# Designs tried in a protein design run: designed miniproteins, single chains, continued (2). Part 75

Each design is a single chain, and the fold is of that chain. pLDDT is the mean over its residues in the fold that is shown.

## One batch from the design tools (miniprotein)

Design m6755
Fold by ESMFold2-Fast:
Structure m6755 (fold): chain A 87 residues (1-87)
Amino acid sequence: LSPRLRAEIDLGIAAITAATLKVAIENSGDKMSLEDIERMRKELERLRAEVDRIAAQHPELAGSVAATRALIDEAEKLIDEVEKKRK
């Protein structure tokens, strides 16, 4: 695979993963333990780091990067809301 094609695939996988995590938090957030919340945060942090790496190496993918970042941002906001309900 060329570096660009690999980046496009990796970004697509990251977007699908972020969307899947968002849906999981929406449907099951009220049943998540504090350990589940922490694990979800670490997974979102890893996705953020991957997308940031792709953005730095492939500025031509800026539009897809922005869309994926928006999905991660929404998932992060939802997990913050779930954590607040545990206080």
Scores: mean pLDDT 85

Design m6756
Fold by ESMFold2-Fast:
Structure m6756 (fold): chain A 77 residues (1-77)
Amino acid sequence: TAAAALRELEPVILKALKEASEEVQEAARAALDEGAASGDLEAAAERVVAIAEATGDEITTAMVRMALSVALLAAKR
């Protein structure tokens, strides 16, 4: 399910954000948890991408975008 996909993504997203500050990692975790609770995957994905973009690390942002895109495609099936 969509909520299960978001919960499974949390460790993957946090691993991609490992080199970011604790505030960035906590914001990403909160966004994913909120998305899992509300079922709004696309809103959660947009928020997490914005958090990753704020780090200024293009590789980290690309990894986060890829992980979220895969989960969103799986949820649409």
Scores: mean pLDDT 74

Design m6757
Fold by ESMFold2-Fast:
Structure m6757 (fold): chain A 71 residues (1-71)
Amino acid sequence: MSEIEKIEKRIEELEKEKKRLEKELEEKEKEGIKSLDDVIELTSLKLRIIGLEFEIELLKRKLEELKKELG
């Protein structure tokens, strides 16, 4: 497996996890904010989604640099 293929697979895995969390966030938003605990849960989900998005972007940038180095 090339380093490029490894990074592409990792990006796919992170994008799948992000989609799962986005769906969970959407479901919780539909249920509405009923308590302070709901606010904390929604905030935690949003922060985790942001973290995954940053990791995906960093990996995509690294992937582009590797592709440029290979020609």
Scores: mean pLDDT 82

Design m6758
Fold by ESMFold2-Fast:
Structure m6758 (fold): chain A 61 residues (1-61)
Amino acid sequence: SEEEKARAEFDELVARAQRDMAEGRLTPIEALKRMAEEAKKRGLDDYAEQIEKGIKVLEKL
């Protein structure tokens, strides 16, 4: 399905963002912002909303 394709592509991007964060190329907030943007582009609005809530929690630290 289109949702399965979107999820698979998103999972690959999440893995890349996690690698970039682990290697110091992205901060946790930068990685989350990138993941939220990519989720929105793919119509994964529920995932984007959850990620944006996570960003707000981290911004309070």
Scores: mean pLDDT 79

Design m6759
Fold by ESMFold2-Fast:
Structure m6759 (fold): chain A 61 residues (1-61)
Amino acid sequence: QDEFNVRVAKLANDAIKRIQAAKSEEEIEKAYQELVDGLVALGVDPETAQRAAESVRDMAL
């Protein structure tokens, strides 16, 4: 399997876990931003990273 896809899945799962454990909107926002930053670090363009992270956040809420 593509290493990129495995890393993306790990970032998404980590973000979901953090959002579900969050006790404030600030903690949710931090988890969202960490997912965006992580995707950009993997070579995803910022706009695509933001859209993907937004979808993951909406799924976790």
Scores: mean pLDDT 81

Design m6760
Fold by ESMFold2-Fast:
Structure m6760 (fold): chain A 87 residues (1-87)
Amino acid sequence: SMEEKKKVQEQLERTEKALKELEDYVKSSTELSEEEKKKLLEAIKKAKEYIKKAKEAIKKGDLETARKYLEEATRIVQETAKEVLTK
């Protein structure tokens, strides 16, 4: 439905915003080592790939697949943020 598409689009926008804020934090951090930054940026890159797949699924009208990719991206964002906050 159009209502479900709007919910998925809102989830996409929230996930992209969270990922951008996390990436900016990792890149600008003076508290993280270069090795830690590399590992975290690799995880962020993987989350970006899931977001791209989610966008493609939305364009095709496959909202179930889009939700699954957004869930994976959100999981990576949450795990990466936890690693940053527990250092």
Scores: mean pLDDT 86

Design m6761
Fold by ESMFold2-Fast:
Structure m6761 (fold): chain A 87 residues (1-87)
Amino acid sequence: GVKEKLKKELEELRKELEKLVEDPSEEKLEELEKKLEELEELLKFAEEEVKKQNAFTETSKLMLEFLKEKVRLTQEAVDKIKKQLEE
């Protein structure tokens, strides 16, 4: 489902972020920023789909909020690395 795809994309993004921290590169940073944008769009789509299917349980709500927080923290990490590479 959409939630499973979102979790998989988040895990892949986390692994790429770890690699970027070990070996910083502007090209890798640009790829990560693009993936983050795609992930935010997927998260928005997942939220709308859950609402439409009447499957919006408290568990689904908490999971979506958790995933949103993970995306936000990853974006902050990317922004910090970007600033470091620009200086």
Scores: mean pLDDT 71

Design m6762
Fold by ESMFold2-Fast:
Structure m6762 (fold): chain A 84 residues (1-84)
Amino acid sequence: SAEEYIEEGKKAYEEGNYIEAARYYQKAIELKPENAAELYYKMGEAYYKAGNYEAAIYYYEKALELDPNFEEAKKNLEEVKKKL
């Protein structure tokens, strides 16, 4: 289920397997697109932790396209932009 993929993504993130975490969140979006804003945000966090700042920006922007009032995504997007 989408919920199972989200839990696997969280476990991977906690273990420092950030790219794997992002893959699980992507699978969750495929099964349950209505959660996409939050999951794109989590993918952005995972890519940020992996040091892939371009991918982090991409996914934070995707989260904001779906939820323009997503304050955490706005804050993290501005933080990542300072790394480039």
Scores: mean pLDDT 89

Design m6763
Fold by ESMFold2-Fast:
Structure m6763 (fold): chain A 66 residues (1-66)
Amino acid sequence: AAEAQRLADERSLRGIKIAAERAKKMTPEEVEEFKKLAEQGDGLGLAGVGILNAPKMLENIEKARA
């Protein structure tokens, strides 16, 4: 049903919005630390890089839904 997809999209969008806000508040030091960890294959580093990409992901979603 379309409703199940809508609820899943809303939940995902909320998560992306939270991640995008976190990314905007990250310090340059935190950004470098997450990048370094991600280069080493660390799960937390990879998650941090995902958060850093969230603002662009949110922008692309908003453009697609416009």
Scores: mean pLDDT 75

Design m6764
Fold by ESMFold2-Fast:
Order: C-alpha cells, then sequence, then structure tokens
Structure m6764 (fold): chain A 89 residues (1-89)
C-alpha cells in the first residue's frame, strides 16, 4: 500500500506541474506532465486495485487533468487539493 500511495502523491505533483506548464502556454511540458501523471496513476492501480483511498484519489486527479485541459484551472487545483487531503487522512 505504501508504494501505491507514494505513486498517487507523485501523480498529484505531476498534475500540479502540468497546470503550471499550461498557464505558461508550454504545450509540450503540459503533455509530458499529463502523461507522467497518467502513468503513475495506472501503476498505483496495478499495485492496489481495490484500495478505496487510492481509487478515489486517482478519480480526483483524473478530473483535475480534464478540467485543466478545458481551461478551468481553479477547479483543477481544487480537485488536486481534495486528492492531497484524502491521502493525509
Amino acid sequence: MEKALELVREAIEAAEEMIEAEERGDVLSTIGFALRAIGLMEEALRIAPDNEVVRKAIELVKEAIIYALKGDIEKARELLEEARELLEE
């Protein structure tokens, strides 16, 4: 479980970096960080597919990426904060 939670934390960090790159208009970095976040989330699910905290946090990170790509940066950041809080409980 520790490894899966670590991977989700890294995915949240990658998603935050994706948002910062998008705000700068850096399309290549935005794509790179988005792919990193997705890969980390997929690995976490392979390690802990039935862990409710991991699954809920990943759902929030996926939604954050979608909102960021739609230009709703405020909602994206809110969802990432919810994911971080979930992992600290």
Scores: mean pLDDT 85

Design m6765
Fold by ESMFold2-Fast:
Structure m6765 (fold): chain A 69 residues (1-69)
Amino acid sequence: SADDHLARGQALFEAGRYEEAVVHFRRAIELDPNNARAHALLSGALAQLGRTDEAERYWQKALELDPNL
């Protein structure tokens, strides 16, 4: 499920395994494209990888889906 991929991605992110976290957050978005949390978490992981332009695009999408993030 999307929630399972979010949980796995968060565990990987906390372990500093940002590239692997990105894979799980992207799968969460594939399963639930309107999941604001998944877009926000993907943005955070991309920012840790220095992929700043991609991080900003996913953060903007997260805010479009949930302005109260």
Scores: mean pLDDT 89

Design m6766
Fold by ESMFold2-Fast:
Structure m6766 (fold): chain A 73 residues (1-73)
Amino acid sequence: AKKKKEELLKQAKELREKAEATRRAMQAQLDHAKKLGTPSSEEDARIFKESADQTIAQLDAKAAELEAEAKAI
């Protein structure tokens, strides 16, 4: 029982860390596109950010579900 709870919490933590890493990678790409200064690269970076934001939201939602399951144990 305790081992399963710890495993769920560990998985939730890993998902939140992946979400943070995705956000940082996205920010680095946006900064790089801005440095290049082409309208096309800035637009592509914005579209990419939208997709990344969706991925982050999905990862955070999954982490919250795992945390809730762990709390029920």
Scores: mean pLDDT 82

Design m6768
Fold by ESMFold2-Fast:
Structure m6768 (fold): chain A 65 residues (1-65)
Amino acid sequence: MSKEELFKEALEAAKELGELLEKETGLSPEDFVKGAEESLSELDKEELEKALERAKYIIEGLKES
């Protein structure tokens, strides 16, 4: 995957995570993604891959109640 593809997937994961955590954080999914975008934009390709794996793991855990 290109760095741009990883960044897009990481932002999609951040949006899903923001939706799942909206009630707990008090942040809209859009505001959550904005904060995540700033942090993720500073990461290299390898760091983005690791961040995406961690985000997906957390999302799966949250979905399984």
Scores: mean pLDDT 78

Design m6769
Fold by ESMFold2-Fast:
Structure m6769 (fold): chain A 67 residues (1-67)
Amino acid sequence: HMEEAKQLLEKALEALDNGDIETARRYAVKALTLMGKLEKAREVVQAMANGDVDRAKKILEEALKEL
């Protein structure tokens, strides 16, 4: 459901704002997988692994706009 993906993306963004990268990664991967956006899932995981929080947020915000 798109509603579930939206809620998970919002939780991922909240976790990033709180510095909880592991929780953010879990929510982001689940949301993007539900949306069929496996390439964005890979990109957000890579951004988080590199500590690039700004890039991770942009990817998740773009995914929210695509819902």
Scores: mean pLDDT 85

Design m6770
Fold by ESMFold2-Fast:
Structure m6770 (fold): chain A 70 residues (1-70)
Amino acid sequence: SMEETIVRFRSLANVSEVWLLNRLYPEKLGPKLEEVEELLEKMKKASFEEQKKLTEEIDRILEEAVAEAA
């Protein structure tokens, strides 16, 4: 939902778990972290509609990265 998307956006803005995991597993998470960093930069200037899409993409990447690396 839109309300959940906004909550996720604010959560991701604080600290990303993938950032922490990438410190431990850079070979596996490096490319995914680059993608997340680019999306986070876009999110800083994004409209509400773009933030919804970017948050969903970031959450998907983070979930996949955690599952693969942990």
Scores: mean pLDDT 62

Design m6771
Fold by ESMFold2-Fast:
Structure m6771 (fold): chain A 70 residues (1-70)
Amino acid sequence: MEEEYEKAREAAEKALADGVTDPGQIAVRIAKELGFEDITDPEERARKAEAIGRVLQELFGLPLATPSAA
């Protein structure tokens, strides 16, 4: 089970309880909880970023961004 996802979810719920409803602001709160700013390993950053995106999608029903590839 992904530790990152659970922490991201918890951070998002804290932000919502604090009155933060903007997805971007919630993403910042989650990033801080996951220590995202301190991470220099690209693999860890990718995993944390995906956890943040997943939590935001579940909370706000945001559709997945589709990459543009020719």
Scores: mean pLDDT 70

Design m6772
Fold by ESMFold2-Fast:
Structure m6772 (fold): chain A 74 residues (1-74)
Amino acid sequence: SVEEIEKEEYEKNKERLERAIAVVSQVDPQAARILRNALENKSPSVAEIAAAVALTTSKDPQVRKALQEALDLI
């Protein structure tokens, strides 16, 4: 059923988002906090997401990849 597919997808996406938050928190704890709030609130504002992206201005490709994955799941 659609509900079973959505639940499985949500659980996989949540796990990936939590891993992304863990990576971001090592470089930018404020951006990680914004992403955690997005995970807990099912409708984060576009401005909050944009702020998280801006805060991860480190040129670390792991942080950029993790943040892009997190944004794709919200």
Scores: mean pLDDT 60

Design m6773
Fold by ESMFold2-Fast:
Structure m6773 (fold): chain A 56 residues (1-56)
Amino acid sequence: HHHDAATQAADDRALAVRKEVMEYIKKGEPEKAIEILRQAGADEAGARATVDILVS
């Protein structure tokens, strides 16, 4: 879907966040992965739950 530049930017940001979260988890830095998710709009509880699932 290429509706406009804002939609494309949101998709690009989501992909970048996913890649960065996975890289920090692979490096054993889950606290940085949580911070990246929070910067992307997740609250602390949601970010921690997401990282916990990914490291399980």
Scores: mean pLDDT 74

Design m6774
Fold by ESMFold2-Fast:
Structure m6774 (fold): chain A 74 residues (1-74)
Amino acid sequence: MTKEEVEELLKEAEKELEAVKRGEGDLNRAEKLFEEALKGAVEVGDEELKEKALEKLIELGVERLKEAVEKVLS
């Protein structure tokens, strides 16, 4: 995977995440795209792209955990 391919994956994943925030996107698809971007960033050794992918995956994970916790506590 090339740096440009990783950047394109991140851009597509970000569009999906924005749709999820509007209640229209697929959270699982966004997560998969960010995971692929992270693997690509590690392969090319680009720390900046790796960090961006990790930040987005953490954001998705936190959103999922918050929803699950709220459902259990309710």
Scores: mean pLDDT 78

Design m6775
Fold by ESMFold2-Fast:
Structure m6775 (fold): chain A 70 residues (1-70)
Amino acid sequence: MAELYRQRAKQADAAADDLLKRGDPESAEVHRKVSESFLLKAQGKPEEEIRSKAPEVFRSKEAGRRAARE
């Protein structure tokens, strides 16, 4: 259901905006990549292609816990 993926992409984008507002651009970038992944799914791109273009998105659970402190 393409509409559901677009909705999730919007949620990820909103989270990225909130993180930028709080001064966390690295976490915001991760959420932007998550949003992009959902948009690619909405377009019917195969998951393998999405993983190839943005493998970090599928590991973003670990990346999203890292804070840019240095």
Scores: mean pLDDT 66

Design m6776
Fold by ESMFold2-Fast:
Parts: structure tokens; sequence; C-alpha cells
Structure m6776 (fold): chain A 76 residues (1-76)
């Protein structure tokens, strides 16, 4: 999970938004499987940001919705 998040961060710094989105999505899935809903929400939020910057408005909105639901799970 942390390795995928770090790979996403590196790709984002390099301006490779597609690769960043792929790694952030994988990090979010891995954190969710670990029941780390707070880290999964953070990864989904980063995914939403890079999708918006890449011009994928619909994908960004969907990822923001996922991040909100994951934050609700983390607060429970």
Amino acid sequence: AEEELAKGDEAERAGDLETAAEHYAKAGDLYFEQKDYQAAADAAGRLADVLERAGDREGAEYARGIAEKLRELAAA
C-alpha cells in the first residue's frame, strides 16, 4: 500500500498523471483491504486531484465520492 502511494507521488511530481492515477487507485484498494479507511480515503482524494488535472472531470467526481464514503467508514 505505501509503496503504491509513493509511486503515485513520484509519477505526479514527474507530471505523469495517468501513471499517478493508476498507482493511487491501487494504493486505495490495498488500504481498503487492510481496513485502513483513512489512508484509503487519502489515496482516493489524491486520485481525484490527478484525474481533475488530467481533464477527467467525471472520474474525479466519482473518486471524491469514494473518498467521502471512506472517511465516513474511518469515523465509525
Scores: mean pLDDT 82

Design m6777
Fold by ESMFold2-Fast:
Structure m6777 (fold): chain A 60 residues (1-60)
Amino acid sequence: GAMVDPEEVARAFIDMVLALGKAAGLSPEEMEAFVRDVGEKLGASPELIEEALKRARELA
């Protein structure tokens, strides 16, 4: 079986959360809170969380 990188899995979930949050009409503040919560639960690196927060701001 393929080795799955946990950081790559975290990125995929964060991308999904951003897409769903935008579709649901979440505020930028709610989007940032959601991204941070998901990142922390998945054990994402601080760098990945910061990148995801920047993307959340761009999508809002």
Scores: mean pLDDT 76

Design m6778
Fold by ESMFold2-Fast:
Structure m6778 (fold): chain A 66 residues (1-66)
Amino acid sequence: MSERVAAIVAAAITASAVADEETVKAAMEAAEAEAAKPDATPEDVFEAAAREAEALGAEEAAAAIR
């Protein structure tokens, strides 16, 4: 649990450095949804955030999160 929470926070901080507020919110929501899964790893949480940022056209943010 603590490692997944740390991953969500790290993904949000990384996204906020290179993306707008809408992209950061979407990436955080994707990370939180993935972290809610009982078998999710920190890597799964980062990948979910990165994929959401990429889907919104924020390829730089997605690359930074990965």
Scores: mean pLDDT 72

Design m6779
Fold by ESMFold2-Fast:
Structure m6779 (fold): chain A 58 residues (1-58)
Amino acid sequence: KLEELREKFKKAVEEGRYVEALDYAQEMAKAGASSEELTEILSLMTPEHFRAAAEELA
């Protein structure tokens, strides 16, 4: 289950769907991922990727 969410997160980042990637990270937290695991996953996104997510929500 967490493996599937991690794969979706990675694919979303690869496709430039950063808002969806952040949503998958939240779903991982609900599925039982630790804060340490979430920090590791989110570290795959650069500050530029977070900025792009904000732009998508504009």
Scores: mean pLDDT 77

Design m6780
Fold by ESMFold2-Fast:
Structure m6780 (fold): chain A 74 residues (1-74)
Amino acid sequence: MTPGEASIKEYAEKSGISEREAGERLIRELREHARELREKAREAEARGDLSTAAAYYAAAGILESEARLVEEAL
């Protein structure tokens, strides 16, 4: 079970909604979080902190991959 699968089950159980609806909401939240991480990466690059920028870009990429897996599971 991936983190995305676990989150879908938790959202569905807590909200009393379908797994499809929970998954769609999770995809939106994951993509929004990835966007915020890229903004932080650009700020780190602007100050010359390339290692921090690389870490934020990597984290954003992981969140986008998770969003795609959730989307494929719907």
Scores: mean pLDDT 77

Design m6781
Fold by ESMFold2-Fast:
Structure m6781 (fold): chain A 106 residues (1-106)
Amino acid sequence: MSIEELLLRFAELLEEIAAETGDGALRDLALEIRRAVEAGDIETAVRLAVAGLEYVARHADEIPREHLERLIRLGRELAEALKEVDPELAKRIEEIIEEIERKLKA
């Protein structure tokens, strides 16, 4: 899967979470990611996706388990896709995913 496809799937998942939780911040973030990808601004889309992961990590207790599991999988795929382009950002994504996984096990 391309990085653009991963980012769009990530945005779609954030939109699904926003619809179920009523969280307008996640809805707006999902829309911004989608727009950045459509504009070819992958750097901005990735930065917004990292912000979304950080937000989800802070609010993991309010998000359904099934969505967190899907987000963990997409986040790991995104980190893997980024490891050759931006290894520091890939590592940061992995650290955030590990935090979400830790909260999911609690």
Scores: mean pLDDT 85

Design m6783
Fold by ESMFold2-Fast:
Structure m6783 (fold): chain A 61 residues (1-61)
Amino acid sequence: EKEEVLKEAREVAEEMVKLGVLDKEQAELLVKYIESIAETKGVEAARKVIEGLKRAKEEIE
């Protein structure tokens, strides 16, 4: 549940670092931000953020 969401967040952030969109520090902050959303607004809200990031990544690729 929450662990899977954080795993997906880390994967997306790492891919964005590989694309040169984020540095490593920014990627770590992004994961913490998504974790905060999962804690305050729930896992589904965090999943929507991750899906938005995946779509943005596809537009860059």
Scores: mean pLDDT 78

Design m6784
Fold by ESMFold2-Fast:
Order: sequence, then C-alpha cells, then structure tokens
Structure m6784 (fold): chain A 92 residues (1-92)
Amino acid sequence: SSETLSLIVDAVRANLAAGGTVSARLEGDEVVVTLRNASPEARELLRQAQRAAEAAGLSSTLEESGDTVVLRLGGLSPVSQTALVLDIIGLS
C-alpha cells in the first residue's frame, strides 16, 4: 500500500504540474481521487497505482471519462486514508 500511496501522490503532482486540478475525499470506506484535465503522465501513474493496489489486496476502481480520471481506493486503514487525503489537499 505504501507503493500505491506514493504513486497516487506522484500522479497528483504530475497533474498539477501539467496545469490540471485535483481533489480527494473520503466516501464511506473509500478514498476518491479525482484528476481534472488529466495529463497523460498522471493517467499512467494512476493506472500503475491501481495495479499496485490490486497487488496489495486493496479494492480499486479506475474510471476514465474525457479529461477526468477518478480512482476509488478501498481497504486502507483510517490513518492511511486521512494521510492520503491531507497530502493531496496540501498539494492543491
């Protein structure tokens, strides 16, 4: 999961550097990360994050719709959920 979180943060950084936007929120037991005006680099990093999440036994869905990409990530501890959301808010 440490690799998964690092890849998500890298995707967020890449998307912001490319002029896109990002949001993160908790929905029940899932962290929802949304990239808007998603760059090709940020998309690739989120796809890698989804694969890393699956390898770690986490639940993940990745939805790509036009310029928007949404990653839903379940199975993280509450501490990891909070840390990820706060890290993304701090980058925005």
Scores: mean pLDDT 86

Design m6785
Fold by ESMFold2-Fast:
Structure m6785 (fold): chain A 64 residues (1-64)
Amino acid sequence: MTLDEIDRAVREGIRLLAEDPNAPLEEIVKAMVEAGADEDFARSLATVLKRLVEEGVKLTVPEP
């Protein structure tokens, strides 16, 4: 993975959770993989993002 692919995947994951906090983990992982992340990285990051939302952290799409 390149840093650009990682950045794109992170933005996509945050975008989905900002739009729907109840989005299933598998849909977030799928979107991040489509953005260029490998599956293991996507799964780990998606899990962390879901946990943050569950703990009450408000996610916003980062500016470019």
Scores: mean pLDDT 76

Design m6786
Fold by ESMFold2-Fast:
Structure m6786 (fold): chain A 61 residues (1-61)
Amino acid sequence: GALREEFERVFEKSKEKLIEHYKKTYGLSDEEAEKKLEESKAKVLAGDEVTLRVAIHDLSL
């Protein structure tokens, strides 16, 4: 649906920033940060509309 498509769009735009955030916050390598991001993305996409709305808001900050 539209929320899933919006989440995908915002996620792709924020991907580099999120990788750097995970690297700094958790001391992860590039590969580990990307793996954690893909895991988090899968969890959001498996969630309900509220989960998608919250994720879109957080990524837009």
Scores: mean pLDDT 78

Design m6787
Fold by ESMFold2-Fast:
Structure m6787 (fold): chain A 78 residues (1-78)
Amino acid sequence: MVDVGKVALESGKGAASMDPNATKEDEQNMAIAWAIALGSVEASSLGVDPRDAKFTVVDAEKAVVRVELPGHEPITLE
């Protein structure tokens, strides 16, 4: 059976993002952090050290992040 306690914890994390005290800025910051994390995974999958990847926030309101990897074309995540 699925661990009900673990499912409740994951659901609790989702409910925290619906906290009436959470601002749109908090949601945008979370989306930007996710885009950076995905860019780091992409760099690793291409054989590039994530520390050599350059991350640039193109649009904070839309959580658009540009990832520049040595020897590869720039990737835009949103």
Scores: mean pLDDT 60

Design m6788
Fold by ESMFold2-Fast:
Structure m6788 (fold): chain A 70 residues (1-70)
Amino acid sequence: DEGLEAKIAEYEKRIEENPEDAEAWYNLGMAYYVAGKLEEAKEYFEKTIELDPDSEYAKEARKVLETIEK
């Protein structure tokens, strides 16, 4: 999906400019999750949690990870 690829490229550019951008890492995880690439999604969600464990993005990432791990 070209739209999904464009979104991934956008967030990859954001993390290249600011590797602590938890929103960008979370959105990459969601993009891969929607694409059914669960292993890649898991890695991006884990990174989101590592960067800011108390953020809303980390909270949402944990919920999705629990769904993937089941």
Scores: mean pLDDT 82

Design m6789
Fold by ESMFold2-Fast:
Structure m6789 (fold): chain A 55 residues (1-55)
Amino acid sequence: SEAREAIEKARELLSKGDRKGAIENALKAVDLAEEAGDVDLAREAMDVLRRAMLM
């Protein structure tokens, strides 16, 4: 899914210290997961977003 791909990209950027890229991709993942009605995926995306914001 596009949401899953965005989460994976956000995690990759987070591991590389790219805070801005991680935030942008995590936000995209949240939007895509919410549009799909996938609560578990949206929660996972929100967790990545929170971690990126705390960098």
Scores: mean pLDDT 85

Design m6790
Fold by ESMFold2-Fast:
Structure m6790 (fold): chain A 78 residues (1-78)
Amino acid sequence: RVLLALYEARGEPLTAAEIAERTGLSQATVTRTLNRLEAAGVVEREVRDGVRLYRLAEPRTEAEAEALRAALEAARAA
């Protein structure tokens, strides 16, 4: 659901709190999921004026594009 919320935002960066609100998940669950997705290169984190924002990573290579597609399919199946 976290990946789907980011996908539906169409490139708009979201806070963990906004993702939690959109998905109905706890903020702790969202943060844990975002940390895993960031480590996998699927999600990018930025800090703007002390606020942490998250967005889907733009693939730079064919391998990154395939990884993002696979992650979105896995999120859709869950």
Scores: mean pLDDT 72

Design m6791
Fold by ESMFold2-Fast:
Structure m6791 (fold): chain A 62 residues (1-62)
Amino acid sequence: ADERVARMQEEVRRAFETEGLEAAVRLLGERLAEFAEENKDNPELVAAVDARLSAFLAELIA
């Protein structure tokens, strides 16, 4: 999970730096949807990853 989250954070950061906030938000949503689909049997893990990525994006725009 940690390596996957770090990879998603780097993708979101790159999207924000190259394409802006709207692209970063969209990519975040797409990656979370993919992760949720892959981890349907672990909703707590999905919620934790959502919280971490959302917090990361909030820090980028602060």
Scores: mean pLDDT 82

Design m6792
Fold by ESMFold2-Fast:
Structure m6792 (fold): chain A 61 residues (1-61)
Amino acid sequence: MEEELEKVKKEAVERLTALGVDPDIAEQMATFAVNQALREGKDPKEVADALVAAVERDVHG
């Protein structure tokens, strides 16, 4: 299951960097979101997707 978490983090980082986020910051943001989701029993992919969507809104709005 750790492989799925790494994949979710990698995809979030790639999407964040495509939006112009610094790769180091994108990695920290994705890691934080996944870890927080796990602690709260939430779906890590849903939390990571929500993070990316929030950044997309900030960049375009």
Scores: mean pLDDT 79

